# Designed miniproteins, single chains, part 93

Each design is a single chain, and the fold is of that chain. pLDDT is the mean over its residues in the fold that is shown.

## One batch from the design tools (miniprotein)

Design m3225
Fold by ESMFold2-Fast:
Structure m3225 (fold): chain A 86 residues (1-86)
Amino acid sequence: EEVPLSDEEIKEQARKAIEKSRKNSSPNVSEIDKQALLLIYEAVIEDPREFIRATKNSKPEEIIEKAKEAIKSGDLSKFYEWIKEL
């Protein structure tokens, strides 16, 4: 039915999303929400297929919460490790 995007297309979409997020820094958006969103997009760029696999095994809300937890802990590797375990 729907043709899945190629790795190149997924990475390009993630890069554009990062750029939009950086330009669209609302003065009222919490820094942790912004950092969590950027971490998620960077994970997509790093390995889009592994990230897609993770999204099939977790809800989007869980991914956002795990990204926020990694930012709050100061250890971004925890988010990547969580993605790999799914």
Scores: mean pLDDT 71

Design m3226
Fold by ESMFold2-Fast:
Structure m3226 (fold): chain A 60 residues (1-60)
Amino acid sequence: MIITEEELKKLGVDPLSLKPFKLGDEVIKLPAGNVFHKKDILPYLKTENYDPVNGKKIIP
């Protein structure tokens, strides 16, 4: 998913990397609804199967 102007209005900062979201950023939305930068969340998910915001295990 790529951030559009409409999505940017709803998003603040990445809770994993603490980087602000920008227009055109490539992101991933996890099952619990939390959004992260793709480059930051993908390496995290290779080692951890938990949503970093709510601690819920991500089921494949």
Scores: mean pLDDT 71

Design m3227
Fold by ESMFold2-Fast:
Structure m3227 (fold): chain A 99 residues (1-99)
Amino acid sequence: TDQRRRQGGQLLSQAMRYLRLAIRYARNGDLDSAIQYTQQARDYGVQGARLLGRDDDGDRIRDLLDQAIDYARNGDIDSAIDYLVRASGLIGDLGTQGG
C-alpha cells in the first residue's frame, strides 16, 4: 500500500543514516561504535525492505550487515567496510525505488 511504501522508505532512509555513521566509525578504527550503528542499520533496513514487500532484499541486507559485524568483531576493518558499502548500495537502490 502507499502507506507501507512511505513507511518503508522512511525506515530505509534511517538505515542509510546509521550505515553512513557505521562506515565513518569503522574507517576511524572505532569498531565498537561501528558495530552499534551497523546493528541499527540492519534493524531499520530489514524492516524497511519488508514493508516494501522486498523480503529477499531484506534477507540480503541482514546477511551483508551480519558479515560486516563479524568482520568488525574480528578487527578486520577493510572487510567490514566492504560489506557496509555493499549494503549501502542495496539500501540506497531500494530507497530510490520504494518511494
Scores: mean pLDDT 87

Design m3228
Fold by ESMFold2-Fast:
Structure m3228 (fold): chain A 92 residues (1-92)
Amino acid sequence: MSPAMRALEALVRERIAAETDPEVRTAIEGFLDVVLDVMREAAAAGKPVVFALDPDSPIGKRVGPVVTEAGLVALAEAAIDDIRAEFEKRKA
């Protein structure tokens, strides 16, 4: 596993362990599964990992419109923050 994948998994596991809301935990786990699936498919195809984001989205504004393996930790932080903000709106 690459250092970037290890950093991504460590960050996500830490955030899941600290999360008290089971719906937020499930959403974060779902995000990790999707990212890992994209990385496995890219590796199987012999292609680099690239995520294209809407630059006007909250995540895209934070990490930019194109994310590579080196940007995965920043992408995970932005995605977890966005998930948290969405559930916060539902509680209000």
Scores: mean pLDDT 76

Design m3229
Fold by ESMFold2-Fast:
Structure m3229 (fold): chain A 75 residues (1-75)
Amino acid sequence: SELLERIRELKELATEESRELNKEVLEELEKLKKEEEENPDLPLEERRKRVVRFTAEALRRIGDILDRALARLKA
């Protein structure tokens, strides 16, 4: 079945992309934790800026994953 083959391909793609994204997210969270621990006097606004930047980067990567999935579905 063409549909079942497409579903299998999508699962493989989603698994690989999700694994890589999760790894990158965990690495970014560890960096943020280390910066927080090393900079106790850092202003609240600077902390907020880092959280916003991290979130924006994560959303961009998620968007890329979705774009790849859509390309696979249209093929």
Scores: mean pLDDT 70

Design m3230
Fold by ESMFold2-Fast:
Structure m3230 (fold): chain A 70 residues (1-70)
Amino acid sequence: MNVSEALRLAEEAVALPDPEEALERLADIAAQTGTTGMLALIRAGLLLGVSLERLEEYAQRAHDRLLARL
């Protein structure tokens, strides 16, 4: 997965009116790619103004899935 692709997805997520759908997509990518997807998820979450508690839940879930697949 290329960094430019992940950054594009994060930017698109910020533009979307449905942050939950955007964060779900980025969490799935984070679960598959690790660092790159996790960075995109955190960036988009902060820019979308979601709570840190909610963002941490997405990140923890993605991390758990990543470990299960590694």
Scores: mean pLDDT 74

Design m3231
Fold by ESMFold2-Fast:
Structure m3231 (fold): chain A 70 residues (1-70)
Amino acid sequence: MEEKVKAFEKKAKALGKDELTRDEVLELAKQVGMSQRELDILREILATLGPRVTREQAVEALRVALKLSE
């Protein structure tokens, strides 16, 4: 869990953006090895946050998706 979150955070920071689109968050999540189930849950969470999210919101959504997929 924590390793995927740290990898995501590092990749998100490397983009140099304070805000990410849902598609950008999902692509980064896929790159850090999230399962299809985890990605589906993440997509649902992101849909409640609007078309763009902050890096902090993206990281929190990722944590929630990973926890709910257990």
Scores: mean pLDDT 81

Design m3232
Fold by ESMFold2-Fast:
Structure m3232 (fold): chain A 102 residues (1-102)
Amino acid sequence: KEEAIKFLEELIEKFKELREKSTDPIVQGLLDFAIRALERALEKIKKTDDPKEIINILHNLKGLLQELARIAERLGHDELVSFFREAIQKIDELIEKLEKEL
């Protein structure tokens, strides 16, 4: 639980940093949606002690980020696509680690 909280807090800060460096309204909008999803996932994880529920929350978050990556790709924002894909990979690594601890 604590590791998932720390991971999401650090990921939220990285998304906020990218959001502040961006001047494109579309990129800002996609990042705002991602940040809200990350913050919602963080709050849900803080409210549960069930490791399986934490894994399910992370899977749902990953799915949302995958959809945002597809939107960014269709709009030609390749740097944003790479950023979302890196975040997705790190979420996958966290899920695998948490599943091994079940």
Scores: mean pLDDT 85

Design m3233
Fold by ESMFold2-Fast:
Structure m3233 (fold): chain A 92 residues (1-92)
Amino acid sequence: SLLEEAAELLERAAELLEEAGKEEDPLMREILETMAILLLTVAYLAALNEKDEELAEFLRRVLEEVARLIEEERYEEAAELLREAAEELRER
């Protein structure tokens, strides 16, 4: 299902942000951040393509909050937010 696929992408993004938080190389950290945002963007675009307006709005809010936490270098909180969001999608 689209919800399960989106949840899997959010969990993969969470793993990348956990690794970004442990990464001392600024370039590698930026790569991990970019990959995480790309996975979230793919989930969002998939929801738009399937015309799932509720899922698209949910993912847009998650993407905005995760981007804010990344800018503040709060990687562990961003990863936890993504895991909680993935669990919420699986409960639907």
Scores: mean pLDDT 89

Design m3234
Fold by ESMFold2-Fast:
Structure m3234 (fold): chain A 95 residues (1-95)
Amino acid sequence: DEEKLLQMAKRLYENLTPESLLALARLLISGLRSEDTEEARELARELEEAIRELEEDPSEENIERLKEINLRAAEYLYEKTKDLIYRVLALALRL
């Protein structure tokens, strides 16, 4: 149901905070670690780095960087798993 996915994405977007972006990144790292690809390993490393940078300095630049990498990870995981949760996350992160 496309309409329901868009509504879920909008609700998630409205609640995007640095804390929720960090929680999302940790969830995505867990998903990526279940994939046996070099791309998944690289994305997990980038997410771990972005998490450290945001926790060290909660600047707008570090928030935007984590959001961008979260988007790439969600899109990758949706392509590989077809799990609609990753599609909702990607839609929210593109808003």
Scores: mean pLDDT 85

Design m3235
Fold by ESMFold2-Fast:
Structure m3235 (fold): chain A 81 residues (1-81)
Amino acid sequence: MPSARERTEAAVAEAIARVKAGDYEAAYAVLLELFSDPAIDPVEAVRLFGEALRNSDLTEEQKEAAERAALRAYVEAQDAR
């Protein structure tokens, strides 16, 4: 049941944790891997990430970096295919 969704939520939480640690490259890599996974719906993953990010207590700079990392990961995952 929740296997793909659980993985998406775990990856989203990990990406947010990396952003909190100031490791924006690691956050980008986690999201790129998530969006490149053919078992994951990248549009829904982006939507879930956005919702989780808005619910997270991150600074404006961290939110901007996280959103940019997610957008770049999404575009690159789609474009590379």
Scores: mean pLDDT 79

Design m3236
Fold by ESMFold2-Fast:
Structure m3236 (fold): chain A 120 residues (1-120)
Amino acid sequence: TKEEKIERLKERNEEIILLLDRMTEALLWAQKNKESNEEIKKIVEEGEETIIKGIRETAEELDIPEEMKEKLIEVVKEYSKKLLEAALNNESNEVINKIRDEGIKKIEELTKEIIEKIKA
């Protein structure tokens, strides 16, 4: 049903948000421990790949339109890049958390658009 599809999308969205949160926490921990630029890049690259894989699997499972899938992937790439740049520039925890929160908000806004398309 449409209702079951919406609930599954919400569950998948929570998983995607959790992955972005984990990547951000790993970056904050790497900064605190003064890890190498190579390790910081690895955290973001692996985190981004995992999140994008989750989005692609969600889109296939739930028949999400290609344009909405690509918009979600673009947001993940944009905010992964911002997180990487902030971490490499040794920005504060407040700046890094703000970037994460803005990324989460964009993902939630796109998820709401997908839900409205499912309801139509």
Scores: mean pLDDT 88

Design m3237
Fold by ESMFold2-Fast:
Parts: structure tokens; sequence; C-alpha cells
Structure m3237 (fold): chain A 88 residues (1-88)
């Protein structure tokens, strides 16, 4: 589930600010985005899940451990666009 992947990314960032951990966190965040796209495509969009994921991404961005700020901002923007489409 996408929410679990975002939580794992947050845990990786908490363990240290190494390039290795940043790369792992970004991969987990990207996987979360892919899972949300897959769910929306296969089963239809779920607004609650998108809102939860967006809140987690924003929380990660505000964390003192969030070093891949540009990648997090891109993911937040993509999630916001998906949410806007659901609000039609």
Amino acid sequence: MAVKLLEEAKEVLKKGKTPENLEKAVKLIKKADEELEKLAKELGPEKTHLLESLELLKSLLESEDAKDKEKLEELIKEYEEKLKELEK
C-alpha cells in the first residue's frame, strides 16, 4: 500500500542523512506514487487514500531529515493534480 511505502521512507530518513538512505527514501516515495496510479487505473480513484498520502508527503517535506526536497515537491504536486481530478 502506498501509505506504508511513505511511512517506510520516513523511517529510512530518520535512520540517517546518508546518500544511500536518501536514495532508498526517494525510491519508496516513487513506488508509493506508482501504487496510487495503479489503484486509480484498475479500481478507480480513492480520494481518502490520496489525501492520506499527500499529508504524509508534506510531513516528510517538513521533517529535518527530508533532504530530497525537489523530488518530494514533485510528488506532492502530482498527488495534488490527481486529487483535483477527483473533485470534478
Scores: mean pLDDT 67

Design m3238
Fold by ESMFold2-Fast:
Structure m3238 (fold): chain A 100 residues (1-100)
Amino acid sequence: AKVTITIRVSDPRGAASALALVLLGIFDDAESITVTVRGESKEVKTPEQAARFVREHAKPGDEVTVEINVPDDKAEEYGLLAKRVLESEPGVESVEVKVE
């Protein structure tokens, strides 16, 4: 299944840290993780690579899209994890999660 996380960023550092925390719970089961900021896409292999990409490329007011391919039986759980962690972060203005 594909989990698509769309983050509206108010503080890139806070958003990056929260994303890394989400990905620590998902990364071992992820077939691929792609982060897109301002038209630039990067396939990342670690939570820290994702966080670094967001810190280096995102600005306040930007939209960050994270696409994660995970096993079908875990997609809803991982989507819920992402939403809960990111919604609690002050550096995140809004978050949308889509599971396909």
Scores: mean pLDDT 86

Design m3239
Fold by ESMFold2-Fast:
Structure m3239 (fold): chain A 66 residues (1-66)
Amino acid sequence: SLEEIVDRAVEVAKRFYETQGLSKEEAVELARKAARGLAMSRGLTPEQADIVAERAEEKAREELEK
């Protein structure tokens, strides 16, 4: 599902934030790029991939701003 792609991308970004010394902005951008890439690799359209990327960006910001 689209939610599974978002959740996976956010998990990866949070791990890199915690272990690789990424800034919050770098981690948010990683979540966005990872979600878009995963969506495209699984055959989603560019429009669907952009929606998934936006959701991942929003969720990553929320998780890292707590």
Scores: mean pLDDT 83

Design m3240
Fold by ESMFold2-Fast:
Structure m3240 (fold): chain A 100 residues (1-100)
Amino acid sequence: MELEEEEKLAESVLGIAKRTVEGLQKITDPEKAKIAVDDLIRTIELALSKMKNPELIERLEKEVIELFKQVKPTSPEMQKIIDEAIEKVRELAKKAIEKL
């Protein structure tokens, strides 16, 4: 993939992440929140598998984590879902960089 295509992919994923995080602010059901977060994590994992630029991978990781940190959890269960999502994003980004 060319750098310009990877940049567009990163921007697309960040757009999805932003919409998901905005949606999480309106979700009070932890099961629905978990589904939305798991779908986003799957999207991030797929994108990272196609990326070859370590700086873009690190930027995507940082920006997604910052978006999750902006969520104001309505319950301890929601906080746990967010914390686990942040750790999963870190793990996926680390694995993507190690594979380069």
Scores: mean pLDDT 84

Design m3241
Fold by ESMFold2-Fast:
Structure m3241 (fold): chain A 62 residues (1-62)
Amino acid sequence: DEEERRRRRELERGREELRREAIRRTSQLVQKAKSRDEQAAIAQQVAAEYRRRLRELRERLE
């Protein structure tokens, strides 16, 4: 099914974009962190945002 393949490719591309965005955001914010606790908090925040956006993307394409 061509439609299913198209949706799957769009989802994969969207996931990759979100992954790259999360990595860039973490790198930028971690540079400003003054402690390991702040670094951990940043990582958790970015991970939560990534999970939310991935869920939204999946709902939109499915």
Scores: mean pLDDT 80

Design m3242
Fold by ESMFold2-Fast:
Structure m3242 (fold): chain A 67 residues (1-67)
Amino acid sequence: SVAEANIQQTIAFYKQQQEKGYLTQEQLNLLIQQQNELIELYKQGKLTEEQLNQKSAQLVAELNKQL
């Protein structure tokens, strides 16, 4: 799905930040887990695609404040 593809791009971004030394491996693992939890809630019908995209984008925005 487009929503899952968008999250894979977000995970690729997280891995790039880790390779640059801006994230530890532990931080990377936590961030990936948070994005995967959103996909699981979406697949269970507990989140709409819009809510998934909004919550995913919010997590990225919070990370960017710390970088």
Scores: mean pLDDT 84

Design m3243
Fold by ESMFold2-Fast:
Structure m3243 (fold): chain A 100 residues (1-100)
Amino acid sequence: MILNMTVEEVKELAEKLEKAAEELRELRERLRREGLVSERLAEALEELARIYEELARKLRENPEDLELNQKALEEASARIKAIGEEVADEGEELEARLAA
């Protein structure tokens, strides 16, 4: 929970989120290069990267505001989970098509 974090720990979390956003964009580029990316999957990966970047920016702006940062994290986590569930269904359909 962010509410028990120090300012330095909040800043470290922001760095990890920025790195995760970069990794998601690298994954999208790799999948696109291999011809494995669907339009829906590519859009989902970019939206996830954008959510991570926005959260990291908010944490950097007010690292001392633990209540505001906790709310931002919870809102971002809910959106990330929803996208992940949508992409999981896409992956199952793709695997079934490749098996045929």
Scores: mean pLDDT 76

Design m3244
Fold by ESMFold2-Fast:
Structure m3244 (fold): chain A 74 residues (1-74)
Amino acid sequence: SMQAQLDALIAQLRAAGMDDAADIIRDIQATLGTAAGYRAGTIAMALRAQGYPDQQIIDYLRRYQDRMIAQAAA
């Protein structure tokens, strides 16, 4: 299920010490649904794999969350 795939992504991020990113992705899931959380999680993993610093990934996820909430409210 998509929930199980998201839970696996969250576990991988936490194991990597990216608890802040994992928390933002859970907030996205709670506000916008599991599919949105999963998309955010896959983006975070892709950015990490490309060597982006943790802080840049966190900043990206916060901006992504803000944009997606604004879009959902429109």
Scores: mean pLDDT 86

Design m3245
Fold by ESMFold2-Fast:
Structure m3245 (fold): chain A 83 residues (1-83)
Amino acid sequence: SLEEEFKKMLEEFDKVFEKTKKKIREAKTPIEVEMELGVFEVYAAVLLTVAKNLKFPQELQDELREKADQALEELRKLAEEVK
């Protein structure tokens, strides 16, 4: 179902988010921190574009956007703490 595919997308998003947090914490330079943050921002934007192009219900697109916004806020805060 669309709901099952969306759930898998969110589970993969959570895995990428956790991996990105680890990479930011292990980064040795401010450039590496900004690169990892930038890669995740692009990844989130791609997922939102994919959901839109596949015509997911607006409610699911909004849920993904909110989750992405929250994840990016947390990563930006972490990046600021590590720099």
Scores: mean pLDDT 87

Design m3246
Fold by ESMFold2-Fast:
Order: C-alpha cells, then structure tokens, then sequence
Structure m3246 (fold): chain A 80 residues (1-80)
C-alpha cells in the first residue's frame, strides 16, 4: 500500500515538473482513491470471506482486481 502511495506522489511530482500542476493534483487524488478502495475490498474479503457465498467472494475479488489493475496501469503508463 505505501509503495503505491509513493508511486502516486512520484507521478504527481513528475507532472508538476512538466508544468502540469492541475493534472498532478487530479492524478494523485484518483490514484489515492483507487488505493483506498483496493484496501477496503481486500479487508472486506479477509473479514467476511467465510460469511459470503463463493459467487459474492468472486465479485469482491473482481472489484479488487479492477482497482489494483487501474493502479498498476496508471503507474505503467506514467513510467513509459
């Protein structure tokens, strides 16, 4: 989690260095929101896995993959 927040800050600093201050702020916020949602879904799976149906668990894992995939893609796109 901390590593992804560090990456979000690094991406933002790069955009600021390019003079894209507003884009830097929006990118940081979007990444931080995605990181927070990924953490919330991961915690929900861990705490309620035994109380949920296999289909519900699969749905939550899908949502977690979606947020994590967005984070990973955003980092890859800005590093390229």
Amino acid sequence: MDKYREAADAIGKRLEAEGKVDEAERTRQTLLDSIENAQKYRKLIEEKKDELSPEEVKGLEGALRGYQGFIDRAIAEYEA
Scores: mean pLDDT 76

Design m3247
Fold by ESMFold2-Fast:
Structure m3247 (fold): chain A 87 residues (1-87)
Amino acid sequence: MSMVDLLRQMTFRIRRLDTDGDGTVRLADVLAVLDDAMANNDLSPADRAVLLALRDRIRTLVGPDGTVRLSDVVALINDAMARLRAA
């Protein structure tokens, strides 16, 4: 599986976390999707570094209630996919 395919699958899973349609998701649930992806895929060191960098950037988005905006998380993943496709 390509890294772009993995990021696309993660985006789908993260979008499904917004069951109420309010546009926010829990940071802990988003990080669990990334941690699951890293645990269940045979990733190169370079691909693992991409997910770790995404994890760190997503953590900076957290509000005082422990939630992040779904659109902001999706934008970060789309940015990572675009950079991988350009390389």
Scores: mean pLDDT 81

Design m3248
Fold by ESMFold2-Fast:
Structure m3248 (fold): chain A 85 residues (1-85)
Amino acid sequence: SEAAERAREAGREADEAGRLAEEAAKGTGPEAAARYTGYAIRAIGSGIEAALAGRQSEEGRRAAEEGAREAVGIGGRAARAAVEG
Protein backbone atom coordinates (compact mmCIF):
# COMPACT_ATOMS: atom_id res chain seq x y z
CA SER A 1 0.00 0.00 0.00
CA GLU A 2 1.02 3.64 -0.30
CA ALA A 3 1.05 3.91 3.50
CA ALA A 4 3.54 1.04 3.69
CA GLU A 5 5.72 2.65 0.99
CA ARG A 6 5.57 5.98 2.83
CA ALA A 7 6.58 4.29 6.09
CA ARG A 8 9.56 2.58 4.42
CA GLU A 9 10.62 5.80 2.69
CA ALA A 10 10.38 7.81 5.94
CA GLY A 11 12.39 5.09 7.69
CA ARG A 12 15.15 5.35 5.08
CA GLU A 13 15.14 9.16 5.41
CA ALA A 14 15.49 8.84 9.20
CA ASP A 15 18.42 6.43 8.79
CA GLU A 16 20.20 8.73 6.32
CA ALA A 17 19.65 11.84 8.46
CA GLY A 18 20.96 9.96 11.50
CA ARG A 19 24.12 9.04 9.64
CA LEU A 20 24.64 12.66 8.57
CA ALA A 21 24.10 13.83 12.16
CA GLU A 22 26.82 11.42 13.36
CA GLU A 23 29.21 12.80 10.74
CA ALA A 24 28.42 16.41 11.72
CA ALA A 25 29.03 15.53 15.38
CA LYS A 26 32.73 14.98 14.53
CA GLY A 27 33.10 18.68 13.66
CA THR A 28 33.64 21.67 15.91
CA GLY A 29 32.22 25.16 16.06
CA PRO A 30 28.79 26.70 15.45
CA GLU A 31 28.39 25.53 11.84
CA ALA A 32 29.02 21.89 12.78
CA ALA A 33 26.67 22.24 15.77
CA ALA A 34 23.94 23.68 13.51
CA ARG A 35 24.33 20.83 10.98
CA TYR A 36 24.23 18.24 13.77
CA THR A 37 21.08 19.75 15.29
CA GLY A 38 19.35 19.99 11.91
CA TYR A 39 20.09 16.39 10.95
CA ALA A 40 19.21 15.09 14.42
CA ILE A 41 15.80 16.79 14.35
CA ARG A 42 15.21 15.54 10.80
CA ALA A 43 16.05 11.97 11.85
CA ILE A 44 13.66 12.16 14.82
CA GLY A 45 10.87 13.65 12.70
CA SER A 46 11.23 11.07 9.93
CA GLY A 47 11.35 8.27 12.51
CA ILE A 48 8.08 9.46 14.03
CA GLU A 49 6.50 9.71 10.56
CA ALA A 50 7.56 6.14 9.77
CA ALA A 51 6.08 4.79 13.02
CA LEU A 52 2.80 6.69 12.64
CA ALA A 53 2.39 5.76 8.96
CA GLY A 54 2.23 2.13 10.08
CA ARG A 55 -0.73 2.85 12.38
CA GLN A 56 -2.63 5.76 10.82
CA SER A 57 -4.19 6.33 7.41
CA GLU A 58 -1.83 7.27 4.59
CA GLU A 59 -3.61 10.60 4.11
CA GLY A 60 -3.16 11.56 7.75
CA ARG A 61 0.52 10.62 7.64
CA ARG A 62 1.17 12.62 4.47
CA ALA A 63 -0.54 15.68 5.95
CA ALA A 64 1.59 15.48 9.12
CA GLU A 65 4.81 15.08 7.13
CA GLU A 66 3.94 17.97 4.82
CA GLY A 67 3.13 20.18 7.81
CA ALA A 68 6.45 19.34 9.43
CA ARG A 69 8.30 20.19 6.19
CA GLU A 70 6.57 23.57 5.98
CA ALA A 71 7.55 24.53 9.55
CA VAL A 72 9.98 27.45 9.83
CA GLY A 73 13.22 26.86 11.65
CA ILE A 74 14.49 23.79 13.47
CA GLY A 75 12.58 24.38 16.70
CA GLY A 76 9.39 25.08 14.76
CA ARG A 77 9.73 21.80 12.86
CA ALA A 78 10.10 19.78 16.06
CA ALA A 79 7.10 21.47 17.70
CA ARG A 80 4.86 21.11 14.64
CA ALA A 81 5.83 17.47 14.13
CA ALA A 82 4.75 16.76 17.72
CA VAL A 83 1.43 18.63 17.31
CA GLU A 84 0.68 17.01 13.93
CA GLY A 85 0.77 13.53 15.62
Scores: mean pLDDT 61

Design m3249
Fold by ESMFold2-Fast:
Structure m3249 (fold): chain A 73 residues (1-73)
Amino acid sequence: SMEEKLTEELLKLLEERDPELAKIFREIKESTNLSTDMALMQAAVIKAKGDSERLQELLELASEVYKEALEKV
């Protein structure tokens, strides 16, 4: 499916740029029915651990990676 292809491409890109974020995202996708974009946002929130500056950086990274993955699917 398109969702599966998007998830695969996104994971590949995340593993290169932020392996910890990739791990959290994978765990969310395996344990929830959240859409790929919502799962990615949730992963960023979890990794930020309440740090607003880190959250901003992670959301910027997530946005970049998501856009790149969409262009490849």
Scores: mean pLDDT 86

Design m3250
Fold by ESMFold2-Fast:
Structure m3250 (fold): chain A 80 residues (1-80)
Amino acid sequence: SEERLAELVLRIVGVLDDLAAGRISLEEARERIVELMREAGVPEEDIREVEELFERNRDAPLAELTRALMALVERIVRRL
């Protein structure tokens, strides 16, 4: 369980690294993270909160989006 959640976090970090490097768009990053969370069995309510965070931070600096997203992901993972 904990190993599976740690793998999810590492995969999300990989998506954020691709986004920071300009290899994928913000929309592609959102889609990939949502898919990873669904595959990991994260509740749909928590996935919606992640989607809402991406929408709220659509025009925010990437560093702010990344900090907010990682804080939310940590909070979600601690509840699982």
Scores: mean pLDDT 85

Design m3251
Fold by ESMFold2-Fast:
Structure m3251 (fold): chain A 93 residues (1-93)
Amino acid sequence: SEEIKQKIIDILNYTKKLIEEMYKNDPRISKETYEEILKAVDEAIKLVNEGKIDEAIRLLQETIEKVRKNPEYQKIADLLEKTLEKIRELVEK
């Protein structure tokens, strides 16, 4: 469904804005980690646009697992996990 794809893209774009605000306000977040997470979200948006929703979900899950390895990044990991839960809710029907 094009409507579901657009809703997922809107969720991912909103998550991207929240990550940008977290990076601006938290000096513990390295630029390298920030850029890596943004690239993962952008790739997920591309995959969703191509109809590859399962691949986008997998990429987001892998990104969450990587981010969770750093105890200073738990808030980012929690945000990404909540984003993934919202996407899964839309896909489950």
Scores: mean pLDDT 87

Design m3252
Fold by ESMFold2-Fast:
Structure m3252 (fold): chain A 72 residues (1-72)
Amino acid sequence: SSAEAWEALAKLAEEVQELVAQERFDEARKLVEDFRREALAAISDPGVRRAIEWASDELLRKIEEEQRRREE
């Protein structure tokens, strides 16, 4: 269901935030990439697929932005 997908995305965002706070950027990126790959292989609903693609892409952008900010 869409609710299960949103719950999974919320948990992913929390785990990414924790990894980023610890400056574990490579692990954060891998977590998002692994989630995106697995979810898109399992989910056929076009709306849920688009939401997962968008949310995972946004998380990856956020990780990159935070890493650049801290590497200044």
Scores: mean pLDDT 83

Design m3253
Fold by ESMFold2-Fast:
Structure m3253 (fold): chain A 98 residues (1-98)
Amino acid sequence: SKFDELMKKLEEELIALGEEAVAKGWSKEELLLRDVELLKKFLEEIKKAYPEVSELVEEALRVLEEFERAVEEEDWERARELRRRFGELLAEIVEKIS
């Protein structure tokens, strides 16, 4: 499915980014912010492929923006809560398009 293609691409890009982070000595914060950029790109592609989940995707994108802010502020408790909320939204998206 289109979803499986997008998931595989995201997984490959996240692995490559993690390897680059080790090679370049990126901080955990730098890696997390780059991961969020890939997740936003993935969500925009999901929204284009599956318009029926567009509202959930828009909410997930807003949660990722809040997560970026929490990471930049080193508010790790807020970042963990936002990560949970993002996971719940992603699960709802997957359920609707499965």
Scores: mean pLDDT 86

Design m3254
Fold by ESMFold2-Fast:
Structure m3254 (fold): chain A 115 residues (1-115)
Amino acid sequence: MEEILEKIRELKESLREDRERLRELAAKSTDPEEKERLERAAEGLEGIVRGLDQTEELIRQGKLEQAIEGLDQIVEGLDYLAKELEPIDPELAERLREDAERAREIREMVRKELE
């Protein structure tokens, strides 16, 4: 249980760094369409971080099935953002795919606690 919560905290820190990178890229962009896309991606990551906060609370309450559903949504969101950002910043897209894999690992740990 504690190890799962620690991994969620580490994932939230990684996603906050990704969000800051997106904000920096948006601030430097001279293309209005690219800037809007980067700003939307940063908002998406903020939403995912809030989803992880909710997932932590569900885990603390022993609502592990609901926590798994939340983690599935987080994985889908990260995979979507990685695909959307690939043409703008392939390095950030790869980092988001790594973050999605971390979320899948956390999901598997939560699933094992159900057994």
Scores: mean pLDDT 88

Design m3255
Fold by ESMFold2-Fast:
Structure m3255 (fold): chain A 75 residues (1-75)
Amino acid sequence: MEEEKLKKEIEEKKKKLSKEDQEMIENLEEGREPGVRAARAASENPEGQSALPPPEEMARLTEEAIDEEIEKLLK
């Protein structure tokens, strides 16, 4: 279960973050909503319909992006 593995890694990294850094990650998680709108716009555009990944993969890519930002904060 790729999604659960990544979520566990994100949770472990969040434990190492300060309260301020955790708030930054929460703001990034709010940014997931614009991604949903972008996917919807792609489905409305004939050119954009060909490359929508499966829902599981979309979730994983979103979690990977959040994980990367957490890694930057932990450096």
Scores: mean pLDDT 61

Design m3256
Fold by ESMFold2-Fast:
Structure m3256 (fold): chain A 79 residues (1-79)
Amino acid sequence: DEDAALLRRALEKSLAGGLDFSEAEQAAAERVEAAPALTPEERAILEEALRRRKEIALERARTEEEREHIERRYEELLA
């Protein structure tokens, strides 16, 4: 589904941005790659993974510009 593809791209962008995924989050992303459509449970897991990545990124941010960039980026990814 287009929605599944969007979430998959969001995870890929998050990872490409230098943000690490936990093993559970990585496993969820890999399942989405294999599945043509997301179940409500898979969607919830992926959204939670993105929110957690945002929180970790914000904790690691050292400047206000970095925080604003991270917040904007994740708002776009979560849409």
Scores: mean pLDDT 61

Design m3257
Fold by ESMFold2-Fast:
Structure m3257 (fold): chain A 75 residues (1-75)
Amino acid sequence: KEELVEEILEILEPVVTPKSMEVIREKLEKAEEETLRRILEELKKSDPELVRIAFLGAENPDDPEVVRRGEELAK
């Protein structure tokens, strides 16, 4: 269970602020193991750049680089 939490956090660490990481960690630690496995599988299937853009956009939605990459991923 703890291994799943750490693996998920490792994927998110490069793109999420320490504040967001603490909130995410607390939520993941309280989640059921089956839920953690599904989250990890979804993250592994996702494009790492898409994950980065999603979290950067949540923190800095008006950042020009975030907006530009979001437009590139949009149809």
Scores: mean pLDDT 62

Design m3258
Fold by ESMFold2-Fast:
Structure m3258 (fold): chain A 88 residues (1-88)
Amino acid sequence: GAMERRRRELERFREELKEKELKTVEEVMDREGVPEEVKKKVLEALRKGEKPEEIAKLLSPETFRELAARIPHIAVLVLKEAVDRTLE
């Protein structure tokens, strides 16, 4: 239906933005010396739209702070949590 089509268009746009932000995340993690296995887990968590708290568990507080400062996408994950609670 029309609502499904609109939702798919928005998701496609979000995926394009996520890919750009994921490259920035990878660059920050490389600069901070994050191990390859941890980098893969963080990138996978971001692709899945995991909560910022879950991503913070994978990284040092300093690295997470650097990511949050450079990547507005992490703020978007907070908005997803608010929407999910409204749909309960």
Scores: mean pLDDT 63

